# Designed miniproteins, single chains, continued (4), part 86

Each design is a single chain, and the fold is of that chain. pLDDT is the mean over its residues in the fold that is shown.

## One batch from the design tools (miniprotein)

Design m14988
Fold by ESMFold2-Fast:
Structure m14988 (fold): chain A 65 residues (1-65)
Amino acid sequence: SPLEKLNEKLRELLERTSKERQEVLEKGKAEGLSQLEINKKLDEVAKKVFKEKAPEIKKLLEEAK
């Protein structure tokens, strides 16, 4: 169903974002980056993952009227 496919894509998005978020947080703190700089890197990761998945999610949302 469209809802099942949407759930799968959202799960993939969350898992990928969580992994990359942890890597950015750990590395940024180890390098002594400010929270503002870390947040910018986190936003870039989220935007990249979202951009890759957004077209698929949009199609699934339109199908799940």
Scores: mean pLDDT 75

Design m14989
Fold by ESMFold2-Fast:
Structure m14989 (fold): chain A 120 residues (1-120)
Amino acid sequence: SSEMEALLEAAGEVLDLLQEVLSKILPKLTTEQQKKAAEKYFELVELYNEMVEAALNGDYATAIEKARRFLELAEEFRRFLVEEGRKAGMPEEEIEELEERLEEALERLRELLRRVEAAV
């Protein structure tokens, strides 16, 4: 459905934005924090791929379940990145800009998930 396609696109946009934010923060992180960030990011990539596969197979119930888990983990990862950015001495104005961009993308994903759930 067009709503499912929009949900997948929004999830992909969230993933891309998280990668951009991570790239800005990575030079400020310790090796241990970089590993933790990479593990969280790759878990999101795996959930996104599982969501896409389920949708392509017409298994919208599984796609929605994976989308819920993706949203939960993306919100957790956003909190992690903001906290680590602050600890690393990133300027508050830069943190606020990144937080606003992430919140807007996540709210779009939340809204599209609600619409897909109502349509299926």
Scores: mean pLDDT 86

Design m14990
Fold by ESMFold2-Fast:
Order: sequence, then structure tokens, then C-alpha cells
Structure m14990 (fold): chain A 93 residues (1-93)
Amino acid sequence: MVEELVKKILELKTIEKADELIDFLNTEGSEKMGELAREDEEKALEALKKVHEAVIKAGNEIDKENISKGSAVEIEAVGMTASALIEIRRKKK
């Protein structure tokens, strides 16, 4: 599952697919990370690290062609990470 998320992010790392990547991070990606955060905190934290590395790589590639779209990818990644961390925190009380 984490490997599939990383693969999808890296497949969408082009300027032509930047809008699809932004939508993925804000929808399916956030949903999958939230689900993992609710099930297993340790696995979720490891997954966040791998997904974060993939998003930074994708954002850097898009940023070379369009800084605004690269920045949007990074903002959505921050939102996804924050949502997952909130779910982990809720599980702790």
C-alpha cells in the first residue's frame, strides 16, 4: 500500500500531470494516509516519511517547469501530513 502511494506520486511528477498529482494528494492520498494513521501509528509514521520523500522529489521536478504548481504540490503534501498526524493524535486521546 505505501509502495503503491509512492509509485503513484512518482508517476505523476511531470508538469503535464501536476494537477492530477495535486488532486490525488488532496483526495485518495489523504484518505489512504488517514486510514493507515487510524490503524497503526508506527506504520503510519514510516509511511509518512516515504511518502514525504516521494512528494519532495515530485515537487522539485514540477518546480523546474512551474514554481506555482510545484508549490501547490508541496502545500497539499503538508495538508496530507497534518491530517494524518491529527488522526494519530486523536487515537492517543
Scores: mean pLDDT 74

Design m14991
Fold by ESMFold2-Fast:
Structure m14991 (fold): chain A 125 residues (1-125)
Amino acid sequence: MRTFLENLEAIKKREGSKIDSRYAFLLTLVNGGRPDEALLFLPKEWDDDPLVQYIKGLAYFKKGELDKAEEWFKKAIELDPKNPFAYLALGRVYKAKGDVEKAEEYYQKALEIDPDFEEAKRELA
């Protein structure tokens, strides 16, 4: 299973200089079971940042707020349609909602962007 650091390295290969220590800290909070703290540290002024939108989606997903998670991941995809992590995450939201067919469509979209994306391959297996 990929750690948050491995996920950051994969995003960094795609996003380059858009990744900084602040995003690493927020992802650590979400993955460490502290999604409410991650949301508290995100000001509204950053809502137009697709990586912030992705992190908000992850935080709401970890809280089980699937409709809010879907909204934020869709915003992240709209601003950055080449982020395979947002498609993977949206697929997981649909799977949690019981929409397996739609989940598989989003996992396939993640693989169209990154054919070596092991997490998306595992979701389809």
Scores: mean pLDDT 76

Design m14992
Fold by ESMFold2-Fast:
Structure m14992 (fold): chain A 57 residues (1-57)
Amino acid sequence: SLPPAELSPEVREVAREIGEKLRAIGDGIDAGLAEGRKTGDREKQLELVAEYMDKAL
């Protein structure tokens, strides 16, 4: 297989680090959703997702 043109090791490492940070944000969203399931209120569920996502940032 041909490697991507002009893709440096530094670019790959930065992309990996960004991926790790995005995964942490995703974990925060999942935690907020888990807490939201306890309320039954859709607006409260969205607030909890936003709160837990913000904590992950």
Scores: mean pLDDT 79

Design m14993
Fold by ESMFold2-Fast:
Structure m14993 (fold): chain A 73 residues (1-73)
Amino acid sequence: GSERRTFETDYVAKPGDTVGSAARSVLPPGWRIVDIRLDGEPAAPDTPLEPGKRYTLTITVEVPDDNPGSLEP
């Protein structure tokens, strides 16, 4: 089974960034993104971000418990 966890981080958007690309860049490999909030509001992963603007990303992920295949170096 997978466990859900929530990450919160600050991110300064670059030209061409989307909500999904920003969220993926701050998460460990193998973790599935379930939900993303942008400044506390739900956001689609293909939503473009405003370049140079600071956002608070709240990302809910499915952590694959103790699955070693998702945590391999």
Scores: mean pLDDT 75

Design m14994
Fold by ESMFold2-Fast:
Structure m14994 (fold): chain A 74 residues (1-74)
Amino acid sequence: SLYDELRAALQAIGMSEEDADAVVAELRRKGVPEELVRELIAALRNLDVARAAELLDRMGLSPELRARVLAAMS
């Protein structure tokens, strides 16, 4: 599924399984559009930190999890 791809991308950049699952769970709960999730996966795979930051802000991801994603990409 798209969220399985997101989890894999988050782990590929160095996030723990627990933190990756927390990000996926929060985005699922918020009901973010699949298009935004797909764009986030692309930003993570390309290590596009600026684009990922913009997308996470648009998705309303919690500041703590947002900081962990961006730190893993750096």
Scores: mean pLDDT 88

Design m14995
Fold by ESMFold2-Fast:
Structure m14995 (fold): chain A 81 residues (1-81)
Amino acid sequence: MMFKEQRLVRVTVRVVMKSEEDRELALQIAKAMGNELLSRALEEGEATDVLSQKTVRDIEAELRYLAPYLEEARLEVEELP
């Protein structure tokens, strides 16, 4: 039975691309992975969404996979009040 409370967190992804060509390639990969938050961050440099805490690990793994195309990447997780 064990009651499992779904934790929602605010996730912010901030990226700085090495080049415009790296941005295009990383964006294609992110879209193929189905990660909407990461795709928006790649297009705009920063994106925020409210997601299940369990999803954070998937986003972190996908962001690490894109690391070769990124000069800088940050994943910030904020607990909701």
Scores: mean pLDDT 80

Design m14996
Fold by ESMFold2-Fast:
Structure m14996 (fold): chain A 72 residues (1-72)
Amino acid sequence: MKKTLTATFPVKPSVTQADVDAVAAGAEKHTGSKVTRELHPDTVTVTVEGDEGKARTALVIARDHLIAVNAR
């Protein structure tokens, strides 16, 4: 079943559009889901569209990658 999931994650001000593009690309590559991202000053909104299990996995991958980016 095709599903759309949206989550908002905190980001440090040093996080760039290139960083969030890399996060989205990693999640898309791993799951085949469509990942849309919108960078705000202190948050990023990630929207994933795909099969339910794959969309959930993509969101987990995006979250874990963003945690690593924020730790830089």
Scores: mean pLDDT 81

Design m14997
Fold by ESMFold2-Fast:
Structure m14997 (fold): chain A 65 residues (1-65)
Amino acid sequence: SMEENAQRIMHALAARGVYARDGVEAARQARALVESGRMSVRELGELAGLSPATVSRVLRTYGER
């Protein structure tokens, strides 16, 4: 589910020292990292075990809040 995918991104970010309280905050922080060029959607997908397309959908769904 998209919620489970957001949780995977949250755990991937925590492994890089970026901590979030929930999947929405994690998606928002991940979106900021991607937009600033500090991380790519591909790299985030590799860390979270998700396809780049799935990562993009999570960031679109939750990262705008």
Scores: mean pLDDT 80

Design m14998
Fold by ESMFold2-Fast:
Structure m14998 (fold): chain A 83 residues (1-83)
Amino acid sequence: AQKTIEKVRELSQQSIDLLKQMKENIDNPEKFQEYKNQVMFKMSQIQMLRLDNKDNPDVSAFIDEKIAEIDAEIDALVRQLKE
């Protein structure tokens, strides 16, 4: 449980940092796509950890909170791209 929480925290922070890199590279399609692929991969790892811990409500709640945080950053990036 504790190791899973630490891993999810690490993956979430890395995803947020990569989303910031995407925002800084909106005018560079190649770098934007590279960072996007990295974010998608890290998000898939978080989703796998959520499935592996579905029977642990405390861990699942923590993962859901971190997924929501990442989704909020993605929504902010999508809004910026539409402007």
Scores: mean pLDDT 84

Design m14999
Fold by ESMFold2-Fast:
Structure m14999 (fold): chain A 94 residues (1-94)
Amino acid sequence: MSEKYKELVEINYKAGLLVDEFVAHAREKGTSITLNITVDSEESLERLKKMIEEAKKLIDTHGASEVTLTVTDHPLLPDGTYLPYKEGLKVVFK
């Protein structure tokens, strides 16, 4: 297994744990969530962590009914065309 592949597997595993914790938190609060997540770097992993922290704050303080969270750190096209990193947080309050 290559070193780069090991790094990607670890990043993916950590991202999955963050998502699972966020899903559990939202479920306990009665908040519906939609997640568009692709994390391939330490930078995008840190951004995901920050956005989840912000979303949890909004759910806890304002009683959100729905949250859509986007973090995308991938080339859009298989031909190697790179798009800039995308992030977004959309919240619908009760």
Scores: mean pLDDT 74

Design m15000
Fold by ESMFold2-Fast:
Structure m15000 (fold): chain A 84 residues (1-84)
Amino acid sequence: SAADQLYQEALEYYKQGNYSQAASYLTASMLLDPNNSKVYYEIGKMFYEKGLLDEAIRSYKRALKLDPNNKKAEKLLKEVEEKK
């Protein structure tokens, strides 16, 4: 889907260290498919890496609400909550 393509482009920008483009493509993917758990997981990781713990928690909770089997989001949510 178009949302999946935007998501994959965001991951490539993130790997290149272009975080502003990565965030823009993740946001565009979310607007096209607001139920995409993977986008919220990646946004959560970006917030976590920047020390924005509340934003990371909200993003990981949204990812888990959309996909309760996302073990990576579950693990990182627990890690972020234990740091508060």
Scores: mean pLDDT 80

Design m15001
Fold by ESMFold2-Fast:
Parts: C-alpha cells; sequence; structure tokens
Structure m15001 (fold): chain A 87 residues (1-87)
C-alpha cells in the first residue's frame, strides 16, 4: 500500500501511513511529506524508502534524518562519478 502510494506520487496519503509506524506517530505529516519528497529527489526507489523509514524508526532517526542521509549518499555518488570522469 505505502509503496503503491509513493509510486503514484501521493505523498500526503503516503505520509499519513508512515505516521502510523511505531516511533513516528508524533512526527508532523508535513515533515514526513518533506522527507518522502527528499527521498525521491535522492533517487531512492519506493520499496527502499519504506525500508529506510522503518529502520530509521527502529533506530530513533526522524524521517528528516533518514532523508538527509539519503541526500548525502546521492551527492557523494555524484562527486565520485565526476572524479572518475577525470573532472
Amino acid sequence: QLVTLLQAGKYLDAAELVQKLPGYQDVPVGDIVTALKALKAARVPPEQAVTLLTQGAQNGKTPLDVAREAIEADVERGVETLKEAVF
């Protein structure tokens, strides 16, 4: 269900489902929407995004923390590619 909503770009509906995860019930829906959009911008597939958010909740990481780590990883990947191309 959550994966299907993310694939369809229904971030508000997806955020409401994420908020029901243990550890995220007190997280504002707007923060979860921001995190989900950031995960998509970092090129995280919907199934991986669900896994990262579930693991994040278990490890005490907020959805925004999970999104920040994904963005950092995507940026590092881009920089590495440029270095390999002899920039």
Scores: mean pLDDT 78

Design m15002
Fold by ESMFold2-Fast:
Structure m15002 (fold): chain A 69 residues (1-69)
Amino acid sequence: MEETEEVKRRIEAIKLLRDTEEYIQKNGLPLDEQLALLEETRKKAEELGVPRVADSVRARIEHLRAQAA
């Protein structure tokens, strides 16, 4: 079983993004609050050293902003 520190950080970052998306959907948050939560998740993914997840969150933020424009 893969339990290296790198794998653990990647799993944590993926869970953070999933949990953030679920929380947004469950609570029907306004766009500003959705963007704030996603930015926080992006920062946490960067702190965990998982740029792939941080990039995915950034793309999601840009997509939401584009839909609002």
Scores: mean pLDDT 79

Design m15003
Fold by ESMFold2-Fast:
Structure m15003 (fold): chain A 69 residues (1-69)
Amino acid sequence: EAVELAKKAAENPDPEESRRLAEEAIDAAAKSGDLKVAKEVADILKDFPDPELRTKAVGVVMRALADEL
């Protein structure tokens, strides 16, 4: 589940595994099309050290929001 993957990414002490889990969380949120899931994943990852991953998470929220319009 996208939210669970995002939480594991934030708590993981291994930087490579943390990054992988964050990418999987963002991808899962994008595939879900669920705005609530996308927003939760983006909020969990808002302080993630990789600015590109933070931007991708916000992008998923924007796409899910557009799909609801």
Scores: mean pLDDT 78

Design m15004
Fold by ESMFold2-Fast:
Structure m15004 (fold): chain A 90 residues (1-90)
Amino acid sequence: SMKEELEKKLEHLKEALKHAQKAIDILENNPNPTDEQIKEVIEHIEKANEHLKKAESEIKPYTPADGAQGLLDFIEKLKEEIKKIEEQIK
């Protein structure tokens, strides 16, 4: 089914979420992060962005199917949140 095929394409989105959450966790637990902690945040952001790019490219061919548009909208919101993290660490 279209839903099952789309769900298989969610692996990159799951990896992006995992890396974005790890970056957030480091910053929330460390208000004055060390250089090493900033380096970990940057590495997680880079991995999140790479996985988001792959997720977007894999999901776009399924638009305008109901689930695909919702996932693309979620990817855009997650990109915005990642950009805020990047701006926070400068």
Scores: mean pLDDT 77

Design m15005
Fold by ESMFold2-Fast:
Structure m15005 (fold): chain A 76 residues (1-76)
Amino acid sequence: MTAEQKEAAERLQELQRRLEAGEELTDAVIDEMIELVERALGRELSEEERAEIRATYRALVARGLRSVRQAHEAEL
């Protein structure tokens, strides 16, 4: 893991922590998560991978879930 990949992974963890704290899961936040995932992996995601991630998070929002914390509690 490079220093850049480590920084991206740390930023992704902080973003997930913010979402768990109740920050709204917007399309802009989803796009930021995709960019951080690409940086952490050290590669670009395919169009299919990006579309699947966006569709998954949009489906969570459509179910009335506004944060990752609500999604986690709904699985329990």
Scores: mean pLDDT 69

Design m15006
Fold by ESMFold2-Fast:
Structure m15006 (fold): chain A 93 residues (1-93)
Amino acid sequence: SRFELAVRAARGMAETLARLAAISHPDDEEYLKKAKEKATETGVWLGLKVLPDASEEQREEIRKAAEEAAEDAVKNAQQLQQDYQQRIAQLRA
C-alpha cells in the first residue's frame, strides 16, 4: 500500500542519515542526539511526500518508524565502531 511505502521511505531515510552521523561522530552524544532528531524529521518529511494525505494515526506511525530506525542505526554503528577498535587493538598486540 501507499502507507507501507511511506513508512519504508521514512525508515530508510532516517536510518541512512543517522548511520552516517554515528560513523563520523560515534562518541559525541550531543551531536548524535541532534543528528537522530534531524534524521527523524527528514524521514517524516519524505514519508509525508509519499503520503501527503496521511491521517493523524498514519503520521504517528511514520514518525515512530523514523525514530526507531534512527535510534537503531546509531546503536548499530556505535557497536560496529567498538568492534573495529577491538580488532585494531588485537592486531597491535
Scores: mean pLDDT 86

Design m15007
Fold by ESMFold2-Fast:
Structure m15007 (fold): chain A 68 residues (1-68)
Amino acid sequence: MKEVLEALKELIDKYGAEDMPVEEVGRMVAEKLGLDPELVADQLRKLVETFGLPDTARGALEALEKVL
């Protein structure tokens, strides 16, 4: 999950992807890291739902920072 957090930060900082839907950014992160896009998107979605955060790239980043 550290690699997912790092890739997500890079996408937000480089491309301004803060408001991108979590499912879409999860797939982009998975593609960058050679992971299963459906698994990464599902895991990020569950994390944002668990912490009551927005279903966006920013919400996913905050959720990951809470668990890592």
Scores: mean pLDDT 79

Design m15008
Fold by ESMFold2-Fast:
Structure m15008 (fold): chain A 76 residues (1-76)
Amino acid sequence: MTLEEATEKIRSFEDFEREAERFEKEGRYEDAALLLAMGIKLAEALDRHDEAARLREKLQRLLEKHGLSEPEIKPL
């Protein structure tokens, strides 16, 4: 599954977490980080601060666990 296919399955902020966990299990850590970062930006744009905080926590944990840099996201 491509990153684009994963984003098409997203209906809620929980779907960002689920698809990111799936990419992590597949060893696609950069794609997992990108999905979480996209979810954070969307949550912030919608003033969903609790969802943004939750996704930030998961992103930070993923980055630390796998030695990754924060993904580059284009501004909305």
Scores: mean pLDDT 74

Design m15009
Fold by ESMFold2-Fast:
Structure m15009 (fold): chain A 109 residues (1-109)
Amino acid sequence: GHLEFLKIIDGLVKNGKYDKAIELLERQIRSAERAGSSDITIGSMYRRLGDVLKQAGKYDDAITYYRKSIDLYSTTNPVLSGISLRDLGDVLEEQGKYDEASKVYSQAE
């Protein structure tokens, strides 16, 4: 199930095994897309991939996947979109992009 998969990813991240966590998430996203999974399901996987990339210090890649998550949520789930927007804002701040982060945080309200 999805919860068991997330526990595996969390365990890999906790042990610094970022490349393996990224590989498994990318594989799961491709599988979900081929299966015609919902935008909420695929968007949540993109957000989780962004989280792992952020923990790995891969900020540009994290931004890409947070934006993909926001795009999938934007028309159907404002709460989930808001979460991804806050995570995006946090990464932009970590890069020193304070003006961009401020705009994104405002969108999360």
Scores: mean pLDDT 85

Design m15010
Fold by ESMFold2-Fast:
Structure m15010 (fold): chain A 80 residues (1-80)
Amino acid sequence: LADAASALLAQGNSYLAQGNYAQAAALFAQAAAAYDQIDPTSAQAIAAKTNLANAYLKLGKTAQAAAVYDAIVATLKAAI
């Protein structure tokens, strides 16, 4: 599971580097979902969500990017 999530994150980063932000966002969303099943407060889960928000910003989807950032903040606030 962690290996699959790591592969998705790596593929997302590859598409992001190529300027294919739509494909990057899809892969980062899958990676974030996989990491959330393991530990939503992990550095990997936060990184996948941060990269997803960045990809949405590159696509001009500011409302979706804001929603992802809000989800990160909510997750971190819940972690005591």
Scores: mean pLDDT 81

Design m15011
Fold by ESMFold2-Fast:
Structure m15011 (fold): chain A 74 residues (1-74)
Amino acid sequence: APAPLTQEELVDRFLENARKAIEEALKESPEKARQVLAETQAAFDDILPHLSPEVAARARARLAEMQAEVDKAV
């Protein structure tokens, strides 16, 4: 049976998948990468009120890293 995910594991997997999607989108176009990043940020904003402060801090750091990567490609 699939193991239940903790909030931390679920958020980490979400951000890891988003990072990979952004990397692939950057190979297509910077515009596509910006769209994927914007969708990721919107989804994160929706879940942010439900996150623990520690998980939220880690997620913000990873999102900032992804934003910097997209910004460098433009």
Scores: mean pLDDT 79

Design m15012
Fold by ESMFold2-Fast:
Structure m15012 (fold): chain A 58 residues (1-58)
Amino acid sequence: MPARTIRATVVSRVTGRSVTITFSSTASAEEIRAKVEAAAAQLGVAAEDLVLEDIEEL
């Protein structure tokens, strides 16, 4: 079965700033966590301060 691309917006609860991340529907929890941690670093906040919004399958 072909993997789908998932696009999600991660939003900082602290600053209201956001970045878009993408991952495969077959991605492991570890791969998704690494992308969320990278988004947190980009936004200058802790990963636990991020929320996932606008999750869609492409």
Scores: mean pLDDT 78

Design m15013
Fold by ESMFold2-Fast:
Structure m15013 (fold): chain A 76 residues (1-76)
Amino acid sequence: SETDALKEYLLNIKQDIENGKFKSLSIQQFMLLTAKSELHYLKTVKNMPQSKLDELQKIIEEIQKLIDKQKKKDAA
C-alpha cells in the first residue's frame, strides 16, 4: 500500500541517520521534505485514516529530531 511504502521510506531514512550511513544531512532533509509532501497528499487527496496519518507524522517528527540533534553536534 502507499502507506506501507511511505513508512518503509521513512524508516530507511531514520536507519541511515542512526547508523551514520548518509552522504549529507542536506540530502536526508530533502528526502524528509519529499516524505512530508507525500503525507500531505495522503491526507488531502486519499482521505486516509487519521491513525495511519498520525503514525507517519510521528516517524517524520522522530527523523527531524535526529537531523536537528546531528546539526547541533556538527556545530559544536
Scores: mean pLDDT 84

Design m15014
Fold by ESMFold2-Fast:
Structure m15014 (fold): chain A 96 residues (1-96)
Amino acid sequence: SKKEKALELFEKYVADVIAILEAAGKHDLARQIREESKQLLEEMKKQSIDDTIFKINLAIIVFSSEAFLVLDEESYKQVQKLSAEAHKELQKLEEE
């Protein structure tokens, strides 16, 4: 389903961002994002497809902003690329 694809995309995005944060030694933010993402996934399972996609897009903006505050320019560019790719894939799901 579209919802399953959106949730899988979010889980992959979160895992990739956490890997970048952990590699940069930003363990506190990595833990925070992991915990917030688990809560958000449980909430989104109960919501409509449209609400799920909206919440994922919002979470990407929030997590990317938090990563900006702690990462160097090179590491943050990796997060920006992942965020842009995730938003693009979510838009494709909305247009189906």
Scores: mean pLDDT 89

Design m15015
Fold by ESMFold2-Fast:
Structure m15015 (fold): chain A 71 residues (1-71)
Amino acid sequence: MKEEVEKFLEENRGGLKAYAIDLGVPLEKADEVVEKTREKALENADKITDPRDIAPYVAKILKEVVEEELK
């Protein structure tokens, strides 16, 4: 369900950016973190088969990207 994951990422871009900032990402890097999250989420989007799993999957990827950025 790559198309549905992409749609979720586009529709929730503002929320993902806010979450990244809340996790400690500087405002000037938040858009870059969201873009990296989009790229990584789409790499394995075909493994998602239930629409209800999209939000937790994307949140997990965002947290991983934030942890890499804050090293």
Scores: mean pLDDT 81

Design m15016
Fold by ESMFold2-Fast:
Structure m15016 (fold): chain A 89 residues (1-89)
Amino acid sequence: MEAVERAAEEAERGAIVATEGSKRGDREGASLLTGGGLLAIGGAVHAKLQGVSDEGVLEAGRRGAEAGLEAGGEEGARLALKAGEGMAK
């Protein structure tokens, strides 16, 4: 549980920073982060609700990052994968 909770906390901090960057005119970067990053975190949270192990939560995050790559581009996918890797620590 702590790995998913820590990842969610880190994702929330990242989302706040991205939102502030967007307000200052960094909208494209924030858009890629929210697209790919939120999909990865959403997948991880969904896996947690299904009672999946920490390993499965990380895999769900990676799948979300892959979907983010197709929808939001490669930068969003890289950030999402980094967040998913954080859940394993």
Scores: mean pLDDT 53

Design m15017
Fold by ESMFold2-Fast:
Structure m15017 (fold): chain A 63 residues (1-63)
Amino acid sequence: MSEDNKRLAEIIVESIKKGSDLDVIELALAVARSLGTIDDVLKYIEEIGTPEEVEEARRIAER
């Protein structure tokens, strides 16, 4: 429900769409993990991204 979770999801999806900045994606996911909101961020990615973008975000998150 945090607006920060939506913003992190937007940053991740935008970075995946551009095919660049893996460090930015990893940092955004690390912030979500630190906040205990990784599942909420992934849920927002599902709402705003394609299935392919969701799969890539989940793959990076498991590292």
Scores: mean pLDDT 76

Design m15018
Fold by ESMFold2-Fast:
Structure m15018 (fold): chain A 56 residues (1-56)
Amino acid sequence: SLEEIRKQIDAEIEKLRKAFKGEVSREEGLQAFDRIKALMAELGKLSDKDVNPETP
């Protein structure tokens, strides 16, 4: 569901924030960023009309 994907994005954003604070490795922060990109692409597939007018 869309809610589940957004929840996962929030969790990855939290991990990225921890990486900026040095609480986790920079590598984990980069992985979190990659996952956010993948989750946003998945969200776009499920909600094309609402996500971004630039998303085909």
Scores: mean pLDDT 74

Design m15019
Fold by ESMFold2-Fast:
Structure m15019 (fold): chain A 65 residues (1-65)
Amino acid sequence: SEQLEQILENIREELLKSVSEEEAEEAVKNLAAGKNLEKALEIMVKAGIPEELAKDIVEKVLKLR
């Protein structure tokens, strides 16, 4: 889905401002795969994304798969 790809790209860019490239890639890969979502959430929150917004992003990504 083009919409899913755009969301994942936007998240990657945001994460790269605050966490390592390795952590950003791990979070985006886990979101895209629908696996290890708790770990993806932890990385997003560590990057400064509010927990509620991070949860909403995870839910939206899962619905678009």
Scores: mean pLDDT 82

Design m15020
Fold by ESMFold2-Fast:
Structure m15020 (fold): chain A 103 residues (1-103)
Amino acid sequence: SPDEVIVEHVKEEAAKLSPEEKKRLALELADIMVNDEDPETRRLAALALKALLEQMDSETALEIRPELVPKLEKALKDADPRVREAAAEALAVLEEKVAPLEP
């Protein structure tokens, strides 16, 4: 599907980024996910955020978690159900990444 091609491309490019670049991109994608006027753009930002988080190490994910969680929770209340679904998947990846570092 077109989504699978986009997600795979994001994963490949994200794997080349430094931890600092991944954090900056994650915050930018999270901002687009909650603020863009186009629901398709918000959905794609959530899908890209999920793909980026899958390429992020647990320590980096834990560091950015306090900034991402409020935005993901806002996206879970989005008017478009596809945005809500993509945000839920991104949040699940974030929580899975940080789980090994939390009691």
Scores: mean pLDDT 87

Design m15021
Fold by ESMFold2-Fast:
Structure m15021 (fold): chain A 57 residues (1-57)
Amino acid sequence: SLKERIRQGAEEALRLADEGKSGKEIADVMAKGGLYVDPDASPEGVAFAARLALKEV
Protein backbone atom coordinates (compact mmCIF):
# COMPACT_ATOMS: atom_id res chain seq x y z
CA SER A 1 0.00 0.00 0.00
CA LEU A 2 1.01 3.64 -0.36
CA LYS A 3 1.05 4.06 3.43
CA GLU A 4 3.43 1.12 3.90
CA ARG A 5 5.66 2.45 1.11
CA ILE A 6 5.76 5.91 2.72
CA ARG A 7 6.49 4.37 6.15
CA GLN A 8 9.40 2.30 4.80
CA GLY A 9 10.86 5.28 2.91
CA ALA A 10 10.54 7.55 5.94
CA GLU A 11 12.20 4.99 8.24
CA GLU A 12 15.07 4.55 5.77
CA ALA A 13 15.48 8.34 5.45
CA LEU A 14 15.68 8.75 9.24
CA ARG A 15 18.23 5.93 9.47
CA LEU A 16 20.43 7.65 6.88
CA ALA A 17 20.09 10.99 8.70
CA ASP A 18 21.23 9.30 11.94
CA GLU A 19 24.25 7.95 10.01
CA GLY A 20 25.15 11.50 8.93
CA LYS A 21 24.24 11.15 5.27
CA SER A 22 23.71 14.31 3.21
CA GLY A 23 20.30 15.63 2.19
CA LYS A 24 21.07 14.60 -1.39
CA GLU A 25 21.70 10.98 -0.35
CA ILE A 26 18.55 10.87 1.78
CA ALA A 27 16.45 12.45 -0.99
CA ASP A 28 17.78 9.92 -3.53
CA VAL A 29 16.75 7.01 -1.28
CA MET A 30 13.23 8.43 -0.85
CA ALA A 31 12.89 9.02 -4.62
CA LYS A 32 14.01 5.42 -5.26
CA GLY A 33 10.97 4.34 -3.22
CA GLY A 34 8.78 6.47 -5.51
CA LEU A 35 8.26 9.27 -2.99
CA TYR A 36 8.46 12.85 -4.23
CA VAL A 37 11.26 14.84 -2.64
CA ASP A 38 12.05 18.54 -3.07
CA PRO A 39 15.27 18.67 -5.16
CA ASP A 40 16.48 21.59 -2.98
CA ALA A 41 15.71 19.84 0.30
CA SER A 42 18.16 20.21 3.16
CA PRO A 43 19.02 17.17 5.33
CA GLU A 44 16.96 18.74 8.15
CA GLY A 45 14.02 19.34 5.82
CA VAL A 46 14.03 15.75 4.56
CA ALA A 47 14.26 14.40 8.12
CA PHE A 48 11.37 16.66 9.20
CA ALA A 49 9.20 15.46 6.30
CA ALA A 50 10.05 11.83 7.14
CA ARG A 51 9.03 12.32 10.78
CA LEU A 52 5.72 13.86 9.68
CA ALA A 53 5.09 10.95 7.28
CA LEU A 54 5.72 8.44 10.08
CA LYS A 55 3.13 10.23 12.26
CA GLU A 56 0.52 10.00 9.47
CA VAL A 57 0.95 6.28 8.78
Scores: mean pLDDT 68

Design m15022
Fold by ESMFold2-Fast:
Structure m15022 (fold): chain A 115 residues (1-115)
Amino acid sequence: AITVTESGGGTVAAGGSQTLTSKYTGDLSAVGGVGWSRVAPGQPRTGLASWAGEVGLAPAVEGRATISVDRAAKTSTLNMTDLQPADTGVYYGEAYPLDGAAPVVGEGTELTVTG
């Protein structure tokens, strides 16, 4: 089975940058893509970034976010620049199985943007 574990959250001042990392376990040959989603306070989960042979970015993070994938290291990183207080939330790594099974989601990493 695939599992996802996120890291890299914390507290950062507005205007700063932060890199969030998902570590994957299991057989990644069964995975068609990976992504990142966010739950802001009081809001539903929203997709932010994906990679499935091409990059997809949500409008809220376009120009400020980069997603990269290292299949050999079994990691995905979300690098965010020019952070704003509205970027505060729990960030989740995701893996999208090729067989059409439900996405695998980690437990999240919390990012707080102050100022």
Scores: mean pLDDT 85

